Designed miniproteins, single chains. Designs and how they scored, part 56

Each design is a single chain, and the fold is of that chain. pLDDT is the mean over its residues in the fold that is shown.

## One batch from the design tools (miniprotein)

Design m1932
Fold by ESMFold2-Fast:
Structure m1932 (fold): chain A 66 residues (1-66)
Amino acid sequence: MMSKAELKEEIKRLVEELKSLPTVDEGDKAVLDRLLAAALASTSLEELAEILEILRQMLKLFQEKE
């Protein structure tokens, strides 16, 4: 299981990867920015894990579109 610091770094990496995809629009970027802000403000391992899972699902959906 990842530490809080590792989860925050992975979330940051996934947000940057998602924002670099040509299929991501301005509305998607706003959602990604909110998820990143929530992750950086979070002190909860559970919340960080949930945000990471949401980002992984988003990445899967955008990759299937490419």
Scores: mean pLDDT 78

Design m1933
Fold by ESMFold2-Fast:
Structure m1933 (fold): chain A 67 residues (1-67)
Amino acid sequence: MTVTITVVGDKPAIDFASGPLLKGETVVIEDPASITVTDDGVVTVVSADGKRVIRGSADDIEIKVTE
């Protein structure tokens, strides 16, 4: 499973390993350990090894899941 995270809005997402992701930037995570969305619309994607954590607003990021 491949998860592609693209920042489409003006609010940056955060990659806790590498810093902020700005509008138009994309990160690919293979076989994530978890994808969570809170009631506040905060999306968190954690890599299988837990070393990468990507967090952003659902209004500002696009997530594509490919099998």
Scores: mean pLDDT 81

Design m1934
Fold by ESMFold2-Fast:
Structure m1934 (fold): chain A 85 residues (1-85)
Amino acid sequence: MEALERAREEARRRAPELSDEEVEELAKKLAEKEKVSVKEIYDALREAAEREGVPFDETMRFELLLAVLIAEEMEKQKKKYEELL
């Protein structure tokens, strides 16, 4: 739980500092992982931003970075279990 909250706080801090190139890279990574198109990722984030009444750009940057940070934490946990096995 604390690890997820920490990832969320890190995403809030780092998302505004992301370059357009970094945002595109994150979107491509997420699209590959979810087996969807980059357009589908952007459409889903736009719909979420409109529903919540928040700016699309800010929401997109935050959600993309958060998803990648969570995926990285899950991979870290896998590595720890491999060492114990």
Scores: mean pLDDT 75

Design m1935
Fold by ESMFold2-Fast:
Structure m1935 (fold): chain A 76 residues (1-76)
Amino acid sequence: SVAEELIERLSKVAVEEAETLLAQGKTQDARAILEEGKRYVRDLREMAKQGASPEELERKAEEAIEELKRRKEEAL
């Protein structure tokens, strides 16, 4: 499904960003990114259960990915 594909993409981004921070010794920031990613995954699952359109799910995923990227840049 679109939701599962978006969740997989978002999860991969969160893990990649967290690994980058861990490599820099930013353990607390890495944990924060993973927790933020988990919250966005829960949001996407909930939206899908409530009948959100593929367009709404894609928009939410894009916003989430951009926020995770922003947090990584701020932590570096």
Scores: mean pLDDT 87

Design m1936
Fold by ESMFold2-Fast:
Structure m1936 (fold): chain A 57 residues (1-57)
Amino acid sequence: AEAAAQAAAQAREDRTWLDYEGVIEKVLETAEKAGLDPETVEHVLRSIRRRAELARR
């Protein structure tokens, strides 16, 4: 959870709009490597997306 948030913060610094998709892909790869179940992966992605939307306000 914290590692994903940190990756999202770094993407924001390196051009919010352009690099956001790259952060999502990296999170998916990390989740696959960790052997997380699909429900957990979906929950993490939803959390990241929600935080990004709140940050834009």
Scores: mean pLDDT 64

Design m1937
Fold by ESMFold2-Fast:
Structure m1937 (fold): chain A 93 residues (1-93)
Amino acid sequence: MSPEEILKKIDEEVDAAVRALEAGDFETAVSHAEKILELLKKNPFATDEDIKAVELQLENLRKAAEAGDRFGAEVALTLLIITVTNLKLDYER
């Protein structure tokens, strides 16, 4: 799979995760965030630091979902999205 194909799939999973969270479907949002992490691990330009940052925010998202903490879930997903967006910008440079 090309890096461009991986980044496109990450964008699709990001959109799906955001829509699920807006709908109050925390389990679906977590599922899409897990797919983002799997896609990042396949990206040869993703650093160990980027992967760890996404893993941390995914764990925060899971904890917020379990607690029914919508604000915490929104913060965790936003920080995860920032990490993947910065990765995309570095690749497109």
Scores: mean pLDDT 82

Design m1938
Fold by ESMFold2-Fast:
Formats: C-alpha cells, sequence, structure tokens
Structure m1938 (fold): chain A 65 residues (1-65)
C-alpha cells in the first residue's frame, strides 16, 4: 500500500530530523526507507533483509552528517 510506505517514509524522516540530521540527509534516508517498505509489502524482500538494509542506510546517513 502506497499509504503505508508513505507513512513509514515520513516517520523515518521525522526520526532522522529528531536525531539532528540535516533536512537533505533526512529526506534522502526517508526516500530509501519508503522504497524498501514497498519491496517488503510486495513480498520481494524478507523482514530480516528490510531491517538489515534500513540499519545500513541509517549508518550511511549518520556518517554523511
Amino acid sequence: SDAISDQVGQAARDEALARGLSPEIAQAFAARVKELTKLLLAGEISLDQYNAEVARLRAEAEAAA
């Protein structure tokens, strides 16, 4: 559902902003999390793969800050 992936993406952006990441980095992170959430909802990736990729993207975003 696009509505679910949009909400998850928005929550990821808000979380990144709350952690002190710039709006640009937060938006880039949120967009990638939204795409991963779409793949998870489509059954194309497992929850374990989703969690690992989100953790990797979070680490990359924090390293760019």
Scores: mean pLDDT 85

Design m1939
Fold by ESMFold2-Fast:
Structure m1939 (fold): chain A 95 residues (1-95)
Amino acid sequence: SPLEELEAFVRAAREALDVAIAQTTSPEQKEQLILDIARGVVDAVLALPFTSEEERQRALELLREFYDYAKSKLTSPQAKAELDRLFAEAEERLR
């Protein structure tokens, strides 16, 4: 299902984010990698064919959990603002 595909993608994205944090010594490169991973999650939400209100609500919940985690790993106001923009794009699609 689209929801199962999103759940698997978000799980993989969280693992990739943790690896990026562990391996990257540059704060700027770390934030860019986090934003690139977040863009991947947003693109998955935009591409997946959610057909019911229940699926869209659950996808929003998964997206919000990922957003909160990713935002907690960002320090610059610019990176946080870009993450907020990416999240808003996905949230609008799921409304």
Scores: mean pLDDT 85

Design m1940
Fold by ESMFold2-Fast:
Structure m1940 (fold): chain A 76 residues (1-76)
Amino acid sequence: DVERMIEAIKRAAEGALSDDPLERDIWLAFIEIYVALTRKYHPEALPEVRKVLEEMAEQAEAAGHTDVARHLRDLA
């Protein structure tokens, strides 16, 4: 279910905005897994996933998490 995968990526991206560096690393790892699964099973959903990653990267940048923003854009 593409909708559930996109929701999972959004949830993980929210966790990646955590003030705890370990929590950020864990959620970034989950985003990498969900993006890899999308590429393998639902490549048609990649444009929507890339849009979500860019939106989350903008939020991370606005919050001062520049490294998180770069990581999210690299996955797009």
Scores: mean pLDDT 80

Design m1941
Fold by ESMFold2-Fast:
Structure m1941 (fold): chain A 91 residues (1-91)
Amino acid sequence: MVHVEITLYKDGEVIRRYSGSGSVVSAKLAIMGALLDAELEGADRVEIVISGPREDVEELVEMAVKMGESLGWKVEVERFEDGTARITLTR
């Protein structure tokens, strides 16, 4: 099971927050939905924090990076020893 926390920012303000735990598939859908909301609401920064088993976290990181880059975001990834990854998307 993975846990995902997603925060959308616009002009330095938090405009949306998402938090949930579930399967890798559920997490992929949550990340995709949040990135779509970021496009629709004109967010200028997205922070995604993922925790769980290392293989699941890496799969979610790879998906989020590829999707973010395809949408024109600059993507930065920070990985932590506790199995947590932070992905920061900016434009």
Scores: mean pLDDT 87

Design m1942
Fold by ESMFold2-Fast:
Structure m1942 (fold): chain A 93 residues (1-93)
Amino acid sequence: GLEAGAEAAGAGAGVYAEGARKGDASREAGGAIGAIGGGISAALGAGADMEGMGLAGQSAVKAAKEAAKKGLDEKGAYEAGRRGAIEGAEAGR
């Protein structure tokens, strides 16, 4: 459901931020995919349409990139990604 998807988006955001800090392009790519997939899952669990699913995925990965630019740790990036997924999913209702 919504919570599980948001948690997955947060985990992806954390991986993204760690990859960005270490210059690990494969971790950045994996983290971005995880954040997008988690956001889409959260929106689907909330009953969002295809546009809402896309918005949730975009919101989650945007939050991950912003957290990485701010130098947030894995926990901070996780919380940002999770919140981004929820906000995008709610906007898509």
Scores: mean pLDDT 79

Design m1943
Fold by ESMFold2-Fast:
Structure m1943 (fold): chain A 98 residues (1-98)
Amino acid sequence: SELIEKLVEILKSSPDPELAAKATKIEELSKVDPEKALEAAFEASLEVKDPEVADIFVKLAKKLGKENLLEALKLAVEESVNPDDYLEALGKALKEEN
């Protein structure tokens, strides 16, 4: 999945070694169990409250049938280091998916 590949690249570029480790695990899961890889990627995207992952989060939520997670998205925005930028990115991602 292009969404998994894009998320893995973002996570690997992170200065946080825990996020880099999650990227490696998601990449390995994608070779063995694509459905579990999608779920792991979605969970990682929730943990990374960064505007760059908002687009990936929305697309993964749709693929997993979790479109009603707008409340989780609101919490991620409120707890983001740049809440205004995250909210703008999220709004753009939702518009592109509709």
Scores: mean pLDDT 67

Design m1944
Fold by ESMFold2-Fast:
Structure m1944 (fold): chain A 66 residues (1-66)
Amino acid sequence: SVKDVEEEMYKRLMEVFRTESDREVLLQKVQQIVSEAIDRLEELGLSFEEAQEVVGRVLRRVMREV
């Protein structure tokens, strides 16, 4: 479900921000997680724009906690 993708993305992003000390590697991992989340959301029937809004919400949540 969309909520499962949001929760998995959130957990993966929190792990990356907690464990990755190299900024370039961190950014590459974040980009991969975001791209995979968009693809999975589109497979669930969301448009690209809807998937981007979901991803944006998760990123804002992560940024409030790091």
Scores: mean pLDDT 83

Design m1945
Fold by ESMFold2-Fast:
Structure m1945 (fold): chain A 97 residues (1-97)
Amino acid sequence: SEVERLRAEFERELPAWVKRATEKLVENIEEFKKSLAEMLGVPVEELTKEKILEFFRERLERVLEEEIAAAPELEEILREAREAQLEALEEALRKAE
């Protein structure tokens, strides 16, 4: 029942959340790239869209595994949240082209 309630709430809010996340990323894409470059110790010029997406896919997959281990009953919701985050990032990077 609690999982069903959380899923319904998540499904209702997800489209609006993805839109807001994408808009914020587009507005701050240059600052985001600079912060990521500093964290990874690479020149900003070397951060291609593909490298950024690959970095986040690997990191989010690892985080997802830890989150599922802590709350297995939320697996579907957690996977949908990760996919939404990656979709928002990919869309923001496409718009920045």
Scores: mean pLDDT 73

Design m1946
Fold by ESMFold2-Fast:
Structure m1946 (fold): chain A 85 residues (1-85)
Amino acid sequence: SANQEKVEEILKKAEEVIERAEKNLKQSTDPLVKAVMQSVISMAESIRKTLEENPNMSMQSLETLESFVKGAEWQVKKAEEAIKA
């Protein structure tokens, strides 16, 4: 179903965001970047748990979670750019 496809898409993106944030944590010496990456990991893990505990989530709720994951991805990308500079 469209809902199941959206759940799988969000879970995959959350896992990618966690992996990238963990890499940024290992590479950065900046305490602010480390704090932001820890926050991103915690939020993405919380989203995964929410999806596992709420299998009948509406499409609107899924789109809200997708927007949070996209925000986290943006923060991770900005940290990656700062680390490479």
Scores: mean pLDDT 88

Design m1947
Fold by ESMFold2-Fast:
Structure m1947 (fold): chain A 93 residues (1-93)
Amino acid sequence: AAAAERARRTARLSLALFEEAVAALRAGEAEEAIAERIAERWIEALKELGIEVTPEDEEHIREMSLKIVRDIRATPEAELARLLAEARAAVAA
């Protein structure tokens, strides 16, 4: 029960951040600004879950967030729309 609740909360956060990143990129926001905002939200969520986040972990999360934002930007619009629809369906189930 507790593990399933955490998994659903994490999935919902992941979807929300994915939707925010796609919208921000379409609006012409800088990749670095989007990545920093996403990383900050992930670090906050981990701390709320009682997970210890070291400075090394924070740096890794920031690096991975930038990579993810860049990967999203490199993905064709039609494929992004499909992935978003699939992610929304998965979280709703």
Scores: mean pLDDT 82

Design m1948
Fold by ESMFold2-Fast:
Structure m1948 (fold): chain A 95 residues (1-95)
Amino acid sequence: MDEGRALGEEAAEAVKALKDEEEAGKYGAEVVEKSSPEHRRYVADGIIRAMAEKGFTKAGTRVVFTMGEKTGLSPETMAGMAIRGVGLQVDNELK
């Protein structure tokens, strides 16, 4: 079921409502950590994209590391997710 994707979208909207990068990072990391292993990747992706859109690159990086630590993802996968977040932030700044 696409439950993980739906949870990721809900988490992304909650992150977008937060104005503070540190609060967004803590919230995102906690949601990813509490997610089931099968849904964690989708939830983290949604949160990272939302944080990048707001310019919260540091918070997005923390979510990626939390996901990697809890799921045992490869360094390459973690790096790809972090790079995606940075790319979205740059695009948003350029408008």
Scores: mean pLDDT 67

Design m1949
Fold by ESMFold2-Fast:
Structure m1949 (fold): chain A 87 residues (1-87)
Amino acid sequence: MEAEKQKFIEETAKETAEKVLEEVARRVSAATESEEKREAVRNELNEAAKEYFGLDELPVGVVPTIEFARKLGEIKGTEEAKKKVEA
C-alpha cells in the first residue's frame, strides 16, 4: 500500500535534503565573504520562503536564514524522491 511508498519517500527525502542543504549552506558561508554572492543567496532563499509561507512578499521582519535553507533542501529532496517513485 501507499504506506511503504510514503516511508521510502520520507527517508529518501531526508537523505537528499541533507545533500542539497550542504550545497546551499556552502553558498551561504561563501556569501559571508562577498556582497554579490550574499545577494544571490538571499534571492534564492527569499523565493523558497515565499513558497513555504504561501506569500507573494515576505514580511519586512523576515530574513533568510540557515533554517530557510534547510527547508528548501527538504522541499527539493521530497520532490526528487517523489519523481523517482513515480518514474
Scores: mean pLDDT 61

Design m1950
Fold by ESMFold2-Fast:
Structure m1950 (fold): chain A 94 residues (1-94)
Amino acid sequence: MITKEDLLRDIEAAERNFLKAVEAEDPLDRDIYTAIGIIVFAVAKTAALRDGQEEIAELIDKANDEMLAAVQAGDPDRVREVAEKAKEEIEKLL
């Protein structure tokens, strides 16, 4: 079973990589950090779905979509806001 601690760690790992993507001056670095963030969330979603936790999987998808939009907008504060809200929702569900 996926743990709360694993999910919080995954959200923090995605946040760090999306923040690095926003701060990246080189387009290749931005794309690499963005890809890492997406992969972290994809792995977490797959684990949640294997455990039958569809609500957690939906929360991860929403966080990924909102963080990607924030990266495209160049908005690091929005990335942090989405991460904080996702962590709060995980703590309520698990």
Scores: mean pLDDT 88

Design m1951
Fold by ESMFold2-Fast:
Structure m1951 (fold): chain A 68 residues (1-68)
Amino acid sequence: MSREELLKRVAVYLAKRGMEAGLPFELISRAVRELKAWFDAHPDASEEELQARADEILERAVKEWKAR
């Protein structure tokens, strides 16, 4: 799997989980952009590290959204 394919796969996962958690589109879009920016800044990142970062971004976004 290429880096581009890996990012696309994990970004789709993040977007799907964000939608299931009830996040508005704007927050999902921001989370996906944050994931992409992190991955671009970490060229040595593994699939496991990218997935862990996606889960971190999602957890934070959901927590902040529900705390309003």
Scores: mean pLDDT 84

Design m1952
Fold by ESMFold2-Fast:
Structure m1952 (fold): chain A 63 residues (1-63)
Amino acid sequence: SDAALRESLRRLAGLKAKQDALKQQPDATSVEVREVDDTTVEATATSADGTVTATARVPALPA
């Protein structure tokens, strides 16, 4: 249950970061999403003109 909830929150944060990166670089040919830490995910959109990076926060689960 907790693992599924963490994965869902991480996935939503990843989608937000990806969306924000693509808004800045709509001509992107690739987008990479990675976990920076337990509360942060990062999306990097790459095109012929360069790269843009967007981050999104992941809510922490109660310990």
Scores: mean pLDDT 79

Design m1953
Fold by ESMFold2-Fast:
Structure m1953 (fold): chain A 68 residues (1-68)
Amino acid sequence: SSKLLEELKLELERRELGRQIALDLLSAVLPQMVEWAKRGRFSPEAAREIEEALREVERELAERRAAA
């Protein structure tokens, strides 16, 4: 039973590492994409999705910072 819990913990740690990498990449890329959206390089729907994605990333980074 302890081995199953250790395996579950390792899986959650791998998922958390993947999520942190994704947040770091998105925090670097999405501001540039938002600037392109402001310059009319995307459809209004795509621009909305990019802006929403940036807000979600900023919210999660703020939550992680508050938890640290």
Scores: mean pLDDT 78

Design m1954
Fold by ESMFold2-Fast:
Order: C-alpha cells, then sequence, then structure tokens
Structure m1954 (fold): chain A 108 residues (1-108)
C-alpha cells in the first residue's frame, strides 16, 4: 500500500492524495490504470498480472469485463474495460497481493 501510494504520488500527486485512505482494491485499479496509461506496463504484462484474478472476482459482471480485457489488443479498449472492473470486490488480501505484483512489474 505505502509503496503504491509513493509511486502514484510520483506519477499523479492529485490522484495519490485522493487514494491515501482508499481501500486496497480501489488503489490496485488506479495503479493498474496509471501504469497502462503511462506505458510503465505493457498491455501484455498487465494481462499476465490480472489473469489469475478471474477466479477471485466474486461477481459474473466483473469476470466478464476481465475476460474482455484479456482478449483485447487495443490499449484504449483495455483502459475502458479496466476502469469498469470493481476490484474493491476482491478481499483486501487479494487486492494487496495485486498491488505488490503491479509494483514488482513496474519496478522491473
Amino acid sequence: MERALELLEELDPTLARILRHSRPGVVARELALLALRSGRLSLDQLKEILAPLLDKLPFPEDQALLQRFLATTDVQEALELLSQIRFERLSDEDAEALIERLLEAIER
């Protein structure tokens, strides 16, 4: 969490301030969106990180959005789909694990 907020502060200080007291799932989504928009993560890298979450998302609508995300080759479509997935519906443990995987990939 703290490392994610520090990276967000570097890339988007306004967003980092808003997210400082947000749930891990909200921070994970915004970090993933920012990493893809900034080119810090490629679409293929983000697909690798997010694919295991398909079994962890409890609602069929979020699973369908993630399946469409994993199938797209268009970054703009991927950003639109990713922004609609409610990662706040993940357990805090799964959301924090996602944040750590995103940070490790960004820091490579």
Scores: mean pLDDT 81

Design m1955
Fold by ESMFold2-Fast:
Structure m1955 (fold): chain A 69 residues (1-69)
Amino acid sequence: SVQRLQERVDSLRATIQTLQDRLKQLQQELKESTDPEKQKQLQQQIDKIQQTIDQLQRRIEELERQIRE
């Protein structure tokens, strides 16, 4: 169902928005941190969230391709 695929896309876009908001918070914390160990942990979290956003973006592209078929 095209409607079901669209609902999945909408859900993924909402998830990406939440992750982008979290990414901004972590980037701010990293900028304010002077502790090298905390900076390392924050950078790892930032990298993981960015990887997740990239994966979800690819999933949206795949679903949108299916909707166009």
Scores: mean pLDDT 87

Design m1956
Fold by ESMFold2-Fast:
Structure m1956 (fold): chain A 87 residues (1-87)
Amino acid sequence: SRREELLRRAAEAARELARFMMSIPETAELGQAILRNIEYSPRAGAEMALQAGRYAVKRLADRTEVARQLRELAERIARLLAEAEAA
């Protein structure tokens, strides 16, 4: 269904956020946890990624470029999850 396709895309965006977080020492373990959750459930993994991304933005607020990239990736996940709910 369209909802399943959107959830798959949300999980893909969550995987992208997780990979970015793994490149940052302070968030690497969170990134790994997101990848494990995506494998169990695309929806749960994407929801966890959104929460973790928002947390990381707050934690790394002084690192302007990093915070901006995290915010952009989290916003993409939020948009896809909202579209899936509407479908």
Scores: mean pLDDT 88

Design m1957
Fold by ESMFold2-Fast:
Formats: C-alpha cells, structure tokens, sequence
Structure m1957 (fold): chain A 91 residues (1-91)
C-alpha cells in the first residue's frame, strides 16, 4: 500500500534528529519546513506512545524558541502552548 509507517522508536529517533536541525536553523522557512517534516513523521508512526508525544513536544519547544529568536513571538507562544498539551498526553 502507498502508506508509509514508522515504528514508534523510529519516529522518536527521527523527531529528535529534526529537533536538533530546528535548533540549528537560520531562517523561519527552514523552521517551517522542518516542523512540517516532524508532523509527517508523527502521523506516520503506527502507534502514538508517551515517548513519541514527548519527542513531538520537544520539536514544538525548539520551533517556538527559534521562531521567537527570528521575531515571530505570536507563533512561538502558540507552539509553547501546544508543547504543554503534548507533554500532558505523555503522562
């Protein structure tokens, strides 16, 4: 079938790699592209584990920090609120 599925462990590893790339990003466009890739990785995971929610929350936090550094405080605040929601799902 045309669907791509990742194990939760593979998805967590990919999300952690994307978090590091977001931290190193130099532009809002790079952050947006990496954030979109993280959403695709999360969606492709066969099962949503607590570890996967924690990894995605870290992507949201990294994106928020970088967006704020690049001057987009409104997007940063929205992303931080979503990170808290994801952290709560990981409990």
Amino acid sequence: MEELFLTPEEAVADLRALTEKIRAAKSSQEVANLFTAAGIVFAAAKEKTPELYRALAEVYRASAEKDEQLGDKVTAERLRKRAIELENKAK
Scores: mean pLDDT 84

Design m1958
Fold by ESMFold2-Fast:
Structure m1958 (fold): chain A 89 residues (1-89)
Amino acid sequence: SKVDEALRELARRISEALVKSPDKKITKDEFLEIVREVAEKYGIELPGAEEIINKADKDGDGYLTPSEAFEALNAIGKKLRELEEKKKK
């Protein structure tokens, strides 16, 4: 599905950003920009992305560790699948 393709690209881009980062962290703003770009590319609306990303930042330092980043990705994936299911039912 378009949602699954978007989630694969999102996960790939976040993983690449983490690997390229010297401290293996990404900023919340960088994460949100990647989400926004992928959503635009696939024509997907994701309300509440900022809230999901803010909740994943458990340290409150404005950076996401790999575990926090993938927690945010899982939450985004769940929300997108719920929105897609509502359109079909």
Scores: mean pLDDT 79

Design m1959
Fold by ESMFold2-Fast:
Structure m1959 (fold): chain A 87 residues (1-87)
Amino acid sequence: MAAEKKEKEERWKKLKEIIKKTAPLYVELAEKRKNGSLTDEEVAEIAKRLEELAKEFEELLKRMSDEEKQELAELFKKEVEKIKKKK
């Protein structure tokens, strides 16, 4: 169905944007923690940003199949690894 295909494409576009915003925050948190430079204030700030993104993610996730959820998890893992390798 054309409507279903367009809806899935729009959902994936939004999910990719959330992944692009979330993955750098996870990498930043991990690197700062490893270097011992992470403050409680920075943890709170990153956690707040992750919570806001998680709310958007949860709403989109509710519309996804189990197969799409697994594909999304793989995309997130690849984005995290890509950021780590670039650094």
Scores: mean pLDDT 73

Design m1960
Fold by ESMFold2-Fast:
Structure m1960 (fold): chain A 78 residues (1-78)
Amino acid sequence: ARAALVAALADYAVRREGVPADEARAGAERAAAALERHARTPEGAARGRAIAEEAAASADPGARRVGEAALALLDAVA
């Protein structure tokens, strides 16, 4: 779950934002860890799901993959 979200976030940052691969991966690892941490609270879990659902509904395939991976991570830590 975390690895899939890290891969999706890093790929999105490289393809859409032109971030160097190493920086994209480090940023993705921090973002995934932050999502897991916030998901430990009911409020953080609810907000994380709302944002992930919006991303999963995106017309951008990269953003959609990030949203789908984030939803899978949230389900795994629930």
Scores: mean pLDDT 80

Design m1961
Fold by ESMFold2-Fast:
Structure m1961 (fold): chain A 75 residues (1-75)
Amino acid sequence: MSIAEILASPDPEEIEIGTTLALMQATIYMNAGDYDEAIKLLKEAIDAARSVDHPTAQRAAEILEEKLKEAEKLK
């Protein structure tokens, strides 16, 4: 299951897990200097979270959008 598939889940617990995985993987890419991969992952994760009509998913998208801004600034 991809991170995007987990974030598109109607289960809030799975959305929280997917958000954590996306943030961890983006941080790994950023630490390696692979900002393009981090940006791609975060954009896909944000789109998946935004597709879910749930407060937890909308909050996940906000957290991921802040991480995306950080990755874009460091590129």
Scores: mean pLDDT 80

Design m1962
Fold by ESMFold2-Fast:
Structure m1962 (fold): chain A 62 residues (1-62)
Amino acid sequence: MSPSVKTLAEEIEELINSSKTLSAAEKEAFRKEVEEVLNSDAEDYVKALNLIGIKEDIRAKE
């Protein structure tokens, strides 16, 4: 997995952990989405696009 994909996943985890707006259930749902992306057989660029989408979804809720 590329360093960029790992960095994005780490940024998302930090956003989830620092969020004051997300419920515990929403935080768990976002963590599951990240895990599914990282564990998929998709190319790194597809994983990066999916992670960016998750990051934007989190930001949209704050």
Scores: mean pLDDT 80

Design m1963
Fold by ESMFold2-Fast:
Structure m1963 (fold): chain A 58 residues (1-58)
Amino acid sequence: DVILRVAAADTGKPLSTVRRALAALRRGEISAREAGEILGISAKSVNNLVRALDRDGQ
């Protein structure tokens, strides 16, 4: 997934870490703030990533 690979490059986190954090967020297991803390980005950036993935039909 291009969006997830770009997010991994931008955050400096492994692709697997980005995928797990976003999956947990989508399942309601963590908040956008907590996902941001895991990825080293703001909650706003996390919400933007989720919206981008939703537009791509992910």
Scores: mean pLDDT 75

Design m1964
Fold by ESMFold2-Fast:
Structure m1964 (fold): chain A 92 residues (1-92)
Amino acid sequence: MSQELIDEAEKRGREWLDEAYRIAKPLIDKGKIDEAIEAVERYLVEQGVEPETARALAEMIVRSLLGQLPMTLVRRMLSGAALGVLLQEKEK
């Protein structure tokens, strides 16, 4: 039960991270850091992440792509956010 929910949250978090990288990488390569953060934030909000949390996660993802933040921390935070969304979806 609980393990299946954790596994689904980790899978969803990884899917979000892969898509966020696909969105952010071309913008970062062009030096458009603020646009990369905004694009990732918008994507995460569309996935059901709360706007304030989505902004914080978007900044962390972009910073990890710039080598400024550990990828392990970003993966953990995304799995946590995905778990929160999954728990809201199971509210009936």
Scores: mean pLDDT 82

Design m1965
Fold by ESMFold2-Fast:
Structure m1965 (fold): chain A 80 residues (1-80)
Amino acid sequence: SIKEKLKEKFEEMLEEIAKDRSKFQEKLTEFANYALDLGVDLDLISEFNKKMLEAYKETSDIEELIKKLKELFEEFLKKV
């Protein structure tokens, strides 16, 4: 399913961010393009990206960041 593909791609993104926080922008862009290619609504992707970027800017602790990113992703998946 689309949701299973998005979940797999998102988990790959989180693993890379956990190893190197500076990869955040690159991996978020890759995820957005992947979701768009799967036919996810551009407005949903845009809103998700905005929330992801806000969490990244406000959260210095990597474990807390990963937790927030996972919560944002679950909210995104409910709307897909």
Scores: mean pLDDT 87

Design m1966
Fold by ESMFold2-Fast:
Structure m1966 (fold): chain A 79 residues (1-79)
Amino acid sequence: MSTEELIEGLRINIELTEELKEELRKLGVLPESLEKAAEEAIERGREAIESGDPEEILRAEMEVAAMAVALASVLAVHK
């Protein structure tokens, strides 16, 4: 996997996490602690992309993906 492929995957996961966060916010069911954690993970993801470091990008991708799963789980309960 190239650095470009890692960056693209992280960008997609950031977009998904932002969409899930926004959907939960619209439903009024997003806990403040989870919103803050998601925002922090997204920001770290963007910083990792700017760094161009594959190891940092991969670490951030795992963090953002975990946050997306958490948000999706909350959304599934409140659908």
Scores: mean pLDDT 83

